# Ledger of designs, part 38: designed miniproteins, single chains, continued (3)

Each design is a single chain, and the fold is of that chain. pLDDT is the mean over its residues in the fold that is shown.

## One batch from the design tools (miniprotein)

Design m9281
Fold by ESMFold2-Fast:
Structure m9281 (fold): chain A 68 residues (1-68)
Amino acid sequence: EREAEIERVLQEAEDRIRSLPGVEKATVRVEDGRVLAFVKLSTDDPEEQTRILQEVRRIVAEARRRIA
């Protein structure tokens, strides 16, 4: 039950990050009890990179809160 819910939350977070403009690749996983996101950006614009990374951090924080 809880494991299936955690998997669903992580998959939803990954899908949300992957749908962001300027994200080329995204993977969300749990490692050492931490929710980690691995993201490859397709943009070289520092402002856009900052905006995308802020949104990624928000999504990861929400996922971590849901599985806490």
Scores: mean pLDDT 80

Design m9282
Fold by ESMFold2-Fast:
Structure m9282 (fold): chain A 65 residues (1-65)
Amino acid sequence: MSRSDIDSIGDGFSSSVNMMSPDMRRRSIRRMRRRYHDDGIDVSYVPGVGVVVRHGDYVVFRPIS
């Protein structure tokens, strides 16, 4: 998986999560973690800060409003 793929994942999740209630955000992040676990991708959410997507040594951060 390329860095471009990780950037796309981060952009998509950040956009989607910004439109969700706090409960929906927690469920969405948990589903995202499961979906990408086998690809070695870690997805985390920091309330009031943003979404972090990591694959190996490549880390991308997307702020959330």
Scores: mean pLDDT 72

Design m9283
Fold by ESMFold2-Fast:
Structure m9283 (fold): chain A 97 residues (1-97)
Amino acid sequence: SLLSRYFELPEKVLELMREQGFTEDVATLGEILGLFVKYLEDKGLADLSVDPDVYDLSDDVLGEILGVDELDLRDSELLTELLVRGILAQGGREVEK
């Protein structure tokens, strides 16, 4: 499963995940995804005027990591692709455990 793959976390991703209580330097894509969803809910970045599952990321560090201004959490395939691209673009890499 793509969600069970391990990644070494770049500094910006580590900082954001540490805010959510994550203590490791390596995480599965599923763990990263879960913590990013929690971050979006905790920050109140939901665009409730359009759709409760659409999040405005235009002025947030997560938007910089993912390279997008808006995110629909219902598009799980797009979200996983954006996470992989963002992690690699920020200096992270896939690893074997």
Scores: mean pLDDT 75

Design m9284
Fold by ESMFold2-Fast:
Structure m9284 (fold): chain A 57 residues (1-57)
Amino acid sequence: MSEEELEKAKENIRKAIEQSKTLDEEAQQIVIDTAIKEGEELSKELKEFAEKLREEL
């Protein structure tokens, strides 16, 4: 994955988690868990980024 693709993926994850803040707690958790899982499949850095965003909630 290129650095530009990685940055775009991070921005998409951030936006998804920000939008999840308007959902109920159960739906928000599903969005966060999905983002972490997708991050794990793509790269370790994306997984770590999604986990950090989860901690900021």
Scores: mean pLDDT 72

Design m9285
Fold by ESMFold2-Fast:
Structure m9285 (fold): chain A 62 residues (1-62)
Amino acid sequence: MKTFSSLEEAINAVLEKYPEGVVPETLLKNAETLGFTAVVVGDKTFLIRRLAPGVYQAVEDE
């Protein structure tokens, strides 16, 4: 996955590639405070994290 300007943009990029993906509501609600969230796609989890202000990365987490 590429770098994005917001958590929402990063989430949308994962969902565009994997439309069946689900973001847990609890993680989404706390995403801005924690600087991360996750998208679950079957047996895969994509961690979306803040690398710097306005810089977010989506990466497959095992």
Scores: mean pLDDT 73

Design m9286
Fold by ESMFold2-Fast:
Structure m9286 (fold): chain A 63 residues (1-63)
Amino acid sequence: MEVIKEAKEIAKKNGGYVSGSEFRDLLLKLGLSEEEADRLVISTGNPAYIPERVALGVLEDLV
């Protein structure tokens, strides 16, 4: 899945994290609305620095 691969590349670049804005962009690419994407970012508990495993878990449930 392209979005999963992209998330892994972002996390590799950032040292194991995806930023809230990067994660939001990935959610929008999956067809979520801005409001849905923002809610999922907040639900991670660490919207500035989302751990790779948390970001991948959410994305895998959506694809």
Scores: mean pLDDT 81

Design m9287
Fold by ESMFold2-Fast:
Structure m9287 (fold): chain A 65 residues (1-65)
Amino acid sequence: KTKFLVQVDEKYDSLVESIALSLEGEAVKTENGFEVKVPSNKSDLFIQLLEKFVPEAKIQDLGLV
């Protein structure tokens, strides 16, 4: 799996969780957003979906876990 740190406004919480789950991933709430893990073969799609639907999200790729 690839781990991401997503910094986002709480109004997007349900959307971020739904995107992660749709990609067979998991999302854990943090102070400023989420730690998200997705299958590595779906990591590019996760980034594309967040950029499209949550444009204010700041995404940090934390690599393979």
Scores: mean pLDDT 82

Design m9288
Fold by ESMFold2-Fast:
Structure m9288 (fold): chain A 70 residues (1-70)
Amino acid sequence: SMESEKILKVTEEQGKESVKIYSKLPKEEAQRQLDRFIDDIRQLGKKYGIPQSKVDELIQKLKEEFEKLS
């Protein structure tokens, strides 16, 4: 649905900004914050009925952005 697409886009934009902030933290703290954010994305996906494949794709993109910034 259009609503799911908007939620994914906003979550991706927020996630990229969050990952930039987390990348400046000590490694252990950065990983904990990232893991918590990933859990929040999974919960958001369940709440709004977003396909698991789309949620997993977004999580993978954010993990890759985090690795590039670390």
Scores: mean pLDDT 84

Design m9289
Fold by ESMFold2-Fast:
Structure m9289 (fold): chain A 106 residues (1-106)
Amino acid sequence: MEKAKEEIEKKIEEARKRSKEIDDLVREGVEAVRGTPEEAERRVREIGEKLTEMYPISKEEVERVLEALEDPERAARLLSTLGAQLVTAENIRGIGDGVDIELKER
């Protein structure tokens, strides 16, 4: 069966697409925390809800960003760190799924 390679490529592409969405949301959030406190809270809540829907494990980290909004530089660093962690986890998952598919076909 030659389907394993096509499934691996699909998983890698899905991981790439999700990583791009995470990067876009994090960038938008970092820009939002530098605005007015009221707009920063509203925007970070919206972005945090989207991140938590995609990755439930991010909920506690999103709450830390919201608590840090009084310090925009700290909030931006926390949000950027969360984004990097989620992108890394997605890439690791994509690679793991690919290896598991290849092993099952052998």
Scores: mean pLDDT 74

Design m9290
Fold by ESMFold2-Fast:
Structure m9290 (fold): chain A 110 residues (1-110)
Amino acid sequence: EKAEKAKKLVEEAKKYVEEAKKLAETSDSEVAKLIAEVLDYIIEGLEEAIKLIDEGKYDDAAIILDSIEYALEVAKKLAKENGFQEVAELLDKALKKVREARKLVEEIVA
């Protein structure tokens, strides 16, 4: 049950990151392009986390989610410091979902 909830939270986080990427792609700035590229890697990581949860590899999923949490913090800060407030808000929502998912996955391993 914790695994299904964790997976749903990661899927919800992915939707927020995909929305943030689309929004960043509407800007012609070099910083917005960099943000979109970083978000693409975060999306790939979230997809890998979903796959690992589906395969029962909870320890590996926890490691990937921890790495994604750090990447989201960095991307959020970059967006905020460069005036991409809406992108930063979407990334904050994604970050909260990833943190909750990681806690659930860690509880399965414990």
Scores: mean pLDDT 89

Design m9291
Fold by ESMFold2-Fast:
Structure m9291 (fold): chain A 86 residues (1-86)
Amino acid sequence: MLGERILEELERLAREGRFEEGRELLAALSEEEREAMREALAERAAKKLRELGFSEEEIELAKKAALTGDEEAQDRIGEKVEEIEA
């Protein structure tokens, strides 16, 4: 699925410490790819964040970031998820 494939690739780059390449990939996405990614992010983020014990405010932020394409908000949510994984 298009959106999931994009997210998997971004996660892979982040795990390798290639955050700049991940951001560049995100910035280079087509309009169609961005829309697919927003939908996938909204669904995945809400579910995953609740399972990890994040607040409803953080879940709402993740949904809004995914739906509006707010890259900064998406990066912030990703950072919090990394804290749980660490």
Scores: mean pLDDT 70

Design m9292
Fold by ESMFold2-Fast:
Structure m9292 (fold): chain A 58 residues (1-58)
Amino acid sequence: VEELVRGMALALLRSGKTEEQVRADVREWLASQGVTLTDEQLDAIIEKAREELKKLEE
């Protein structure tokens, strides 16, 4: 699930969404799938996606 969520977060960030919007969208999608992640787990995944996006800009 973490790999799928990270890919989704990266795609949303690349589409111009803010981190707050991405977090909300990902949480809503996870809820629709019956999956609950802690805030710490979700924040870690979003942070990794942001770091991957930053590397692509180098």
Scores: mean pLDDT 77

Design m9293
Fold by ESMFold2-Fast:
Structure m9293 (fold): chain A 78 residues (1-78)
Amino acid sequence: SKKAEEFLGELFDEALEKKDIPRQIAVGMLEVLLSLESDPEKKELAEKRFLNSKGIKNAEEVKKEYEKIKKELEEYLK
């Protein structure tokens, strides 16, 4: 959805200005998941892979920001 892409783009720009790395990563993940809407299996695998990632310095903060942005996006699209 163009509306979803615009919303996530604005959140990414704000997170970039504030140097909020966990929020930037969370937005990027949601953009990838939106690109996979037509492939539910790949979308599920991508989400699980990202949420189980141990390579991120602050994985719990990324997960928290992901959950917040996902909820904000779902409410915005209603």
Scores: mean pLDDT 77

Design m9294
Fold by ESMFold2-Fast:
Structure m9294 (fold): chain A 90 residues (1-90)
Amino acid sequence: MRKEVAEETLRKGKEIAAELRALGEEARRLGDDETADTAFQLALSIEGYAKGVAEEMLKSTPEEARKLGEEAIETFRALLDAARARVEAS
């Protein structure tokens, strides 16, 4: 259970980081280097955070691990949505 939730958190972090990198490439294509650099930095931050949370989850109870994973994924989605909105406004 804990391992599965940790693996899901890592996978979701990588997926969202990949989407942020795609948004960064799109922003750069549109000539918005500032938004591109921000998206690339967010992708790195999310990957590092997801790894740290996953390691903590493996040391937690199954219930606490699920809560940590849900909170992390919600945070990642919020950051992705904010970045996407900025690129779409360009």
Scores: mean pLDDT 80

Design m9295
Fold by ESMFold2-Fast:
Structure m9295 (fold): chain A 65 residues (1-65)
Amino acid sequence: AAQAAAETLKELGHEEHAPEIAKVVEQAGPDLRAQLRDASATARKLGLSDEEVNRIVQAVADAHA
């Protein structure tokens, strides 16, 4: 999940923010809802668009499928 979020940030051109989002997803533990909530909240604080936030959320969700 954390690695998927980091890779998506690199694809979006926000490679500098990848470590922070990955850390937040790891700190949320194994709960998918907590990972999605904390990843989306942190991405919004970093100034990412709703479209970019949705791509990160989808990457985290796909890592649990």
Scores: mean pLDDT 78

Design m9296
Fold by ESMFold2-Fast:
Structure m9296 (fold): chain A 96 residues (1-96)
Amino acid sequence: SMDEVNSVMDQLQQIADQMIQALKDNDISGFKSLSTQFLSLVKQGAKLTENDPLTLSKFSFLVMSELTELELAASPEQMPLVEELRKEVSAIIKSS
């Protein structure tokens, strides 16, 4: 349902904010834990939207926007962590 998709999107935004803070704090362990939660939410959102192309488009836009914010927050040393997350997210969305 749309309410379930909106709930997943709200949770993704909250986790992304925490991930940005982990990058700022150089908390790599925290970032990795949050990345696992982020990926779980992306899988849930992709499944919920698999038969609704318009909602999938909105969901994908939000996910890609959050990844862009993470890339902007990352130091050069942290960038490989964000690039790996982007690859995993892209694989999930393309498989949907």
Scores: mean pLDDT 88

Design m9297
Fold by ESMFold2-Fast:
Structure m9297 (fold): chain A 70 residues (1-70)
Amino acid sequence: MLEEVKREVIEYAKELAEKYPFDLVKVSEEVRQKVDELAAKYGLTPVQKHQLKLIGISEAAKAIIELQKK
């Protein structure tokens, strides 16, 4: 269950990075909203919710950096 939620967050973050490669603030806000939605749906703890936000934002930032290097 948690691994599936983590995968969904990572995939969503990568998709957002491709759509908004120059707007990390927008991507971060959308990732936070998605994590809040998933946390409500799956009954995640505050700690799990915080970790997923960090993971999602980190993955989005990495994707943006990789896109900019090309």
Scores: mean pLDDT 80

Design m9298
Fold by ESMFold2-Fast:
Structure m9298 (fold): chain A 76 residues (1-76)
Amino acid sequence: SAAHEARLARLRRLAETLARRDPRFSYRRVADMIERITGRRVSARTVRRVLEGEITPSEELLDEIEHALLALGGEL
């Protein structure tokens, strides 16, 4: 949907912003944060493929990535 695509584009821009602001930023750190928040293991490769536009995530995975990015932004 257009809403899903717009949300994904916003999350990609947020990830780029966090990478510029924090030299410790990595897709593995996003994956680790998802596990801390949800208890679910997601690979760093899957996170990278979503945020770099190689795959379309489910709504659930998109929610998990968004919460992880916002949590990491709060630690800066």
Scores: mean pLDDT 84

Design m9299
Fold by ESMFold2-Fast:
Structure m9299 (fold): chain A 73 residues (1-73)
Amino acid sequence: PVTKLTKEEIADYLMEKYNLSKELANEIADSLVNGDFSLGGRLFEQGRIDGGTLGSMVDGVSDLIKEGYIEQP
């Protein structure tokens, strides 16, 4: 997918708006710029994040798509 934000800008957005950790925000941003929208579900299944963090990830990705910064496949 085409993004209007850089990977670094996406990570900064998620940290600022949803209070995600730097490590998690960078992992999500990398996933999104490569068109992978399934990372949150995988991390939750692996026990790496809780349901609240998964919800924040889903909301953050939804906002980026709504604002046109990321194209939904």
Scores: mean pLDDT 77

Design m9300
Fold by ESMFold2-Fast:
Structure m9300 (fold): chain A 80 residues (1-80)
Amino acid sequence: SELERIIERIKELLKEAIDIGMKNMTPEQKKEVEKLVEEGKYDEAIKLAMENASPEDQKKIKDILEEVERLEREAVRLAL
């Protein structure tokens, strides 16, 4: 169940990163991000979030993505 906990944490962090980027988006950009998330295209949603974030928020998103990378490495280790 450690693997399940890590996967859930990754999902929470990705959502947090996207939410940070979305706070300064237009309604049209928010709809685009929401569609990408619904389609499971998290990489594309994160790119759009980064493009629309302030420099301070870009740093926050990068810090979150570094944590996601660490958790993904741990998940791979546990799944093997």
Scores: mean pLDDT 84

Design m9301
Fold by ESMFold2-Fast:
Structure m9301 (fold): chain A 62 residues (1-62)
Amino acid sequence: SAMEEKLEEGNRRGARAVILAGEGRMSGEQAAAEMRKLAEEGLLTEEQADNGAAASRADASA
């Protein structure tokens, strides 16, 4: 379905942001902002975006 396709795209883009934050190529705050934007676009659930943002910030704090 179109909703499944959107969530797959959101998961792909979200995973990329988390990976880049873990590699130090993106700040945890920038990755968290990307997660928020994906949720606003309907590409991620709010729960997925919150979890991704928390993970990105944790990696940036380590």
Scores: mean pLDDT 74

Design m9302
Fold by ESMFold2-Fast:
Structure m9302 (fold): chain A 64 residues (1-64)
Amino acid sequence: SSALEEDLRRSDELVRLHREMLERAERLIAELAREKPVVTEEDIRRARREAAEETERRREAERR
């Protein structure tokens, strides 16, 4: 297959994974809002980092 076709498929996969990561981050932040009245910037940064790590783990598992 052409390199362009492979690049497009890879781009679609990355878009899907990024969307999943953002959705997971939103869920974590929503849960934090339930647990405490004030969500700090540190909490948000942690949630985003956790979402990114989970997305990376899923990608690694898929490639195994």
Scores: mean pLDDT 78

Design m9303
Fold by ESMFold2-Fast:
Parts: structure tokens; C-alpha cells; sequence
Structure m9303 (fold): chain A 74 residues (1-74)
């Protein structure tokens, strides 16, 4: 589940990015980020990632502030 969520987030980010990075570099970076996130993710991180995804999809930065505050609380 975490891996799928992170993959969707990265795919959305890459589609909206005007970057001119090589496709192979993007693919490698995507795999690395997914693997690193899955390995280091805690239950709290999963919830934060879901909230960040929702904010990114909606384009509403107000929700992002809530995620930051929740993470910093710990």
C-alpha cells in the first residue's frame, strides 16, 4: 500500500514537472525514493504521506501546514 501511494505521488509530480531530466535518471530516482520511503516509513509516516498526496492532488497548501505540524509535534 505505501509503495503504491508513493509511486502515485511521484508519478503525479513527474507529470507536472517541467524538468528536462533524462528518462532513465527519472526512473532510477523514482525506484530509489520508493524503496527508501517504504523501508523507513512508520505508521505515522504513512499517514503523513497520504495527507501530502491529497494536498498535492488538490493543490491546496493549507492542508500541507497541518501535515508539517503533526510531524513536528513528535
Amino acid sequence: EIEKIVEEALEALLKNSPGEADPEEIEKKKKEIIEETVKNATPLDVEAIKMALEVFKSGDSSRFAEVQEEVEKR
Scores: mean pLDDT 59

Design m9304
Fold by ESMFold2-Fast:
Structure m9304 (fold): chain A 103 residues (1-103)
Amino acid sequence: GREEFLRFVRELTDLLVEGVRAGLSAEELEKLLIEFLKEKGLSDEIAESSDAREVVIALLEKLGIADREGLEKGIAGEDEEIRELLLEVQQINRAGLEVLAEL
């Protein structure tokens, strides 16, 4: 559910932050992201798509949170629960960016 999705976002953010700290290139970070998504059970097609929206939709559907329509309604502000979830994701991403700014 929602907490599982937020855990995915935190784990991914931490993984990318540590990769940047280790001096990984953009190509190496992309490979790390793809491997993480595959390990979490996304299909090779979705994980390798380079489409962040499709990855988010697949994760939300896998966890039973929302489908494509639900995500679009959340982004538009028409679904408050999905909107709140997206704001929590933004807060996690902001914390990761603050850590990177200290490098």
Scores: mean pLDDT 73

Design m9305
Fold by ESMFold2-Fast:
Structure m9305 (fold): chain A 115 residues (1-115)
Amino acid sequence: MTIDEAIAEFEKEVDKLTPEEALRRGVELVRKYADMPADELIALATRLVSILVKKGFDKETIKRFVLEMVRELKKAGVDDETIDAIVDAVITVLRHYGVLTKEEAEKLREEAKKL
């Protein structure tokens, strides 16, 4: 399954999922593709977060998704520079959609670095 196919399937199914199930499924996709190049991982993470925002998942679920994603990427041996780039790209998306304030974005970045 390509990343594009996996994301399309996630977007189609996510409406049927609880917040906890959506978080688990999204994190599972990031873990499955953790060996992909940095640009592909950034694209995957930002597209998954955009889907969660567009489908109306709450801010706390989205923040938990970001932190669990970072935890799984670290466990998979993804380098800190790539993880920081993914977190920055995801925060940019969340700021664009008005999900996070500047202060909340800075706090989430610091929490991700401490994992």
Scores: mean pLDDT 85

Design m9306
Fold by ESMFold2-Fast:
Structure m9306 (fold): chain A 68 residues (1-68)
Amino acid sequence: SLADELRELAEKYKESNPSMAKYFEILADKIEEIEKRESLTPKEKSQLLAAKNTIDLEKKREELKRLG
């Protein structure tokens, strides 16, 4: 789930930036509640897309570091 991937981002930042790690964990809790809903408002759909894009960008950043 997107929430699980945000929790993984929180863990990655835990050592370098604990405040950012906490922020991602709070965001994960919010996204988890949205993912449990059967119907989504346009705002909630936008929030899920923003979370997915954030996760995709972080994965791409790691991929580029691994290749360099």
Scores: mean pLDDT 79

Design m9307
Fold by ESMFold2-Fast:
Structure m9307 (fold): chain A 84 residues (1-84)
Amino acid sequence: KKIEELQKKLDEYVKKMTEYLEKAGNYRRKAAELKKQADQATPEEREILRKQADVYENKAKEYEKQANKFSEEASKLHTEIKRL
């Protein structure tokens, strides 16, 4: 039972890691698109678009940080399972 419970937690952490990485990727793509739009925009629009791109980049970094936490927890659980 203990090994089965740890394996379920490992699977859950891997799923959460994947979900957060997908969210991070989506925000990075949105930020990149806004930066491309900013390069083609008027000076006033460029400032607004760049600020919005920075917001999306920061959101991507936050999701990447969460994904890394789940990756670390998954690694710890994997090590624990191997020692059982």
Scores: mean pLDDT 85

Design m9308
Fold by ESMFold2-Fast:
Structure m9308 (fold): chain A 80 residues (1-80)
Amino acid sequence: MHPLQLFLQLTTLLVRKKYDEAQKKAQELFSYGVSAERLLRETLGLSDETVNLLRNIALGIGDVEENAKKFLELAKKEAV
């Protein structure tokens, strides 16, 4: 699956509060390594903080719901 498609599916799952499925999609996205990092930072213009929140979701670091809420709030501000 293309990294951009994974990101769109991941964002939809986070909005729907499907955190288990979102975590799996985040893991798959970051499995693309440098291609995922370039997509998130260069193509989508996300900050290091926003990307790190998404990485924490993928790795199960901290509270997934809290990280998801912060990610969605920051991503919305940065995408505008």
Scores: mean pLDDT 82

Design m9309
Fold by ESMFold2-Fast:
Structure m9309 (fold): chain A 75 residues (1-75)
Amino acid sequence: SLAEQISKAAKEAIELLEKEGKEEAARLLDRAVQYAMAGRHDAAERLLAELKGLPVSEEAKELAERAVQLAREYS
Protein backbone atom coordinates (compact mmCIF):
# COMPACT_ATOMS: atom_id res chain seq x y z
CA SER A 1 0.00 0.00 0.00
CA LEU A 2 1.03 3.66 -0.28
CA ALA A 3 1.08 3.92 3.53
CA GLU A 4 3.54 1.00 3.70
CA GLN A 5 5.75 2.63 1.05
CA ILE A 6 5.74 5.93 2.99
CA SER A 7 6.57 4.16 6.27
CA LYS A 8 9.49 2.29 4.67
CA ALA A 9 10.89 5.37 2.88
CA ALA A 10 10.62 7.53 6.01
CA LYS A 11 12.24 4.84 8.17
CA GLU A 12 15.19 4.45 5.74
CA ALA A 13 15.76 8.23 5.61
CA ILE A 14 15.44 8.69 9.39
CA GLU A 15 17.79 5.77 10.13
CA LEU A 16 20.43 7.23 7.77
CA LEU A 17 20.12 10.69 9.40
CA GLU A 18 20.45 9.10 12.87
CA LYS A 19 23.55 7.13 11.79
CA GLU A 20 25.04 10.45 10.59
CA GLY A 21 24.28 12.01 14.01
CA LYS A 22 21.70 14.40 12.53
CA GLU A 23 18.97 14.11 15.18
CA GLU A 24 17.42 17.53 14.40
CA ALA A 25 17.17 16.63 10.69
CA ALA A 26 15.56 13.28 11.61
CA ARG A 27 12.95 15.13 13.72
CA LEU A 28 12.26 17.61 10.89
CA LEU A 29 11.73 14.73 8.44
CA ASP A 30 9.35 12.86 10.76
CA ARG A 31 7.25 16.02 11.16
CA ALA A 32 7.37 16.80 7.42
CA VAL A 33 6.08 13.31 6.52
CA GLN A 34 3.26 13.60 9.08
CA TYR A 35 2.20 17.05 7.77
CA ALA A 36 2.32 15.88 4.14
CA MET A 37 0.13 12.85 4.94
CA ALA A 38 -2.33 15.19 6.69
CA GLY A 39 -2.56 17.39 3.56
CA ARG A 40 -0.53 20.22 5.12
CA HIS A 41 1.71 20.53 2.06
CA ASP A 42 3.05 24.04 2.77
CA ALA A 43 4.15 23.02 6.29
CA ALA A 44 5.76 19.83 4.95
CA GLU A 45 7.67 21.73 2.22
CA ARG A 46 8.90 24.32 4.74
CA LEU A 47 10.25 21.59 7.05
CA LEU A 48 11.86 19.71 4.14
CA ALA A 49 13.55 22.95 2.98
CA GLU A 50 14.84 23.49 6.54
CA LEU A 51 16.24 19.93 6.60
CA LYS A 52 17.96 20.42 3.21
CA GLY A 53 19.63 23.57 4.61
CA LEU A 54 21.33 21.48 7.30
CA PRO A 55 24.77 19.82 6.75
CA VAL A 56 23.37 16.38 5.82
CA SER A 57 24.57 14.01 3.10
CA GLU A 58 23.17 14.17 -0.45
CA GLU A 59 21.94 10.57 0.00
CA ALA A 60 19.96 11.63 3.09
CA LYS A 61 18.49 14.63 1.23
CA GLU A 62 17.41 12.39 -1.68
CA LEU A 63 15.78 9.82 0.65
CA ALA A 64 14.03 12.61 2.61
CA GLU A 65 12.67 14.17 -0.61
CA ARG A 66 11.37 10.75 -1.71
CA ALA A 67 9.64 10.11 1.64
CA VAL A 68 7.92 13.53 1.65
CA GLN A 69 6.88 13.18 -2.02
CA LEU A 70 5.23 9.80 -1.31
CA ALA A 71 3.55 11.27 1.80
CA ARG A 72 2.08 14.12 -0.31
CA GLU A 73 0.45 11.53 -2.60
CA TYR A 74 -1.34 10.03 0.43
CA SER A 75 -3.49 13.18 0.83
Scores: mean pLDDT 86

Design m9310
Fold by ESMFold2-Fast:
Structure m9310 (fold): chain A 62 residues (1-62)
Amino acid sequence: SMIEEKQKLLDRWRAIEDKLRQLRDQHPEIADVLDQDIQQLRDARKPLVEELKRMLELEKKL
């Protein structure tokens, strides 16, 4: 379903964020760059999270 596909995409993005956080801890010399990338990833996924919530709400009404 479209909901499952969007959920898998969110799970992949969360995995990438977790990996970036691990890299940040391992490489403090580039921590600022990684923190910026993590924040961009969080901001980029917000529309997808909102879309998923809207789809789940609509499914309950059908």
Scores: mean pLDDT 77

Design m9311
Fold by ESMFold2-Fast:
Structure m9311 (fold): chain A 64 residues (1-64)
Amino acid sequence: MIPKSKEEFDREVRRALAAMAYGLAKRAVEQGKITPEQAAEFIRSVGEKLGVPEEADRLAEELL
């Protein structure tokens, strides 16, 4: 357990941002603003920029 690690904190923040992007994309799909495919592309793009592509892929699969 390393709760004082700046790297651990930064990873937590990046995962939280990916989860927020997922929530926004899911709501946009539910409102008919974008397609599930567009939402999946958006989440994957965010995950690559945040350095959490595996987490983003998992979330994108949930939109498809």
Scores: mean pLDDT 77

Design m9312
Fold by ESMFold2-Fast:
Structure m9312 (fold): chain A 85 residues (1-85)
Amino acid sequence: SKGTELVQKLNELLSEEMREKLEKLDEEGAKEGLSDEEVEKRIEEIIEEHSKTDPETAKKIRELLKELRELAEKQKEEARKKEEE
């Protein structure tokens, strides 16, 4: 699926350090009840930190995350429409 391909590309671009930070954020976000906006802000901070060493890869990561968010929103809309049928 498109989502699987985007996740694969994202994983190829993410360093192990960035992956660990994002995984920890997901765990802490679930535990603390962080809003989607707060999670997005913290993801942006992690990417900004990485951009100090590799700005081109950071830009590609941001583009892939944007595509994943757009795909997730589209899938939520399609699921909602199916429930109304």
Scores: mean pLDDT 75

Design m9313
Fold by ESMFold2-Fast:
Structure m9313 (fold): chain A 55 residues (1-55)
Amino acid sequence: SMKDQIKNKISQYQKAKSHLQDLLSKTTDPEVKKQIEDDIKRIDEVIKKLQEKLS
């Protein structure tokens, strides 16, 4: 179903976010940190929009 597809996408983005958070914790370069933080922010926005579609 479309809802199952959306739930699967949310799970995939949450997993990607967790990997980026782990990478961020191990990163010392300020420019790389900023890029990872920006990527996490974009993923959070996508997750929020997908969750709204399930409401």
Scores: mean pLDDT 88

Design m9314
Fold by ESMFold2-Fast:
Structure m9314 (fold): chain A 55 residues (1-55)
Amino acid sequence: SALDLMKRLAMTNGGLSEETVDAMAAGKISAREAGELGGLTVSQASSAKRALQSA
């Protein structure tokens, strides 16, 4: 699915763990918090969160 593809891209290119990606997609953590865990900028983390939530 598109969601599974977006999760894989966030994990491999964003350096995010599967748990962090799932929490971000579910809205349990902010994009800023997810970005800090994965070493992303706020802009990159926000874009990833929006992509995951729209898939």
Scores: mean pLDDT 68

Design m9315
Fold by ESMFold2-Fast:
Formats: structure tokens, sequence, C-alpha cells
Structure m9315 (fold): chain A 97 residues (1-97)
């Protein structure tokens, strides 16, 4: 249901805020991997909320996660923080609707 998706988005929002705070202190491999997982989860939840759920094999999901993590590793700390801030703002806007 929409209510279940919004509840999960609230949980992901809290975790994104935690990762954002950690990234401001230090961008470690653990922070990058956790950010990648959360960003992929946001993408899945937003697609589901829009009525177009993402269908993917476990292998396809693992490859997507690896690619996201690699993209994040190429970013500066400032670029990563900006991406996290933009994602947080989008979720907050959506939850306020």
Amino acid sequence: SREEILRELRRVLEELREVRAEAEEAVTDEVVERAAELLMRVQELLAKLRGNPITASEEEKEEALRRIAEELRRMSREELLALLDATIAEIERLLAE
C-alpha cells in the first residue's frame, strides 16, 4: 500500500541522515557502501510509489549496487554530501504531500 511505502521511506530517510552525518566526518568505504544501498532502496521505493515497480534478479541488483558504489567512490566529499542532501530533500517533500 501507499502507507507502507511511505513508512519505509521514513525509515530510509532516517538512515540517510545518519549516513550524511557520517560522511561529513569521514568518507569511508563503509559509508559509501551504505549510501549506495540506501540510494538504491530510495529508487526502488519511488518507482513502486509511482506504480512502476522495478523488477530485477538478485544478480542485476548486485551489479546495480556495485555501479552505484563505484560512482559514489569517484565523487568528492562535497559532491556526495550534495547528492545525499538532494535525496533527503526529495523524500521530505514527498512525505509532506
Scores: mean pLDDT 86

Design m9316
Fold by ESMFold2-Fast:
Structure m9316 (fold): chain A 104 residues (1-104)
Amino acid sequence: MAEERLRVNISVAGSIIEIGMRSGYDKDWYVQQGASEEDAQRAVELELEAGRLFQKGTEEDIKKGMELIAQAMKTIGKSDDQVKAAVEAGKKALEQSRQLLLDS
């Protein structure tokens, strides 16, 4: 009933969350990547809010969460194009996961 669906959802969410977890719960990581202390603090707060949206699991909430991760990534000098590409890849992975859950 749910085991295969849960594994697919965890894989997609895990890939998106791994970037946040590497940096989002470690302010010092953002500073090491070149962010100011103020920008690093803001990035951590953005990643925590994104995590809350990802927990809700709707497509709209995940899209908003990815936009918050995008703002956090900009604090370390990632270009708008790099950030957009990462967000689009994450949304595509989520849509593929959702299709697999609907296929019987």
Scores: mean pLDDT 61

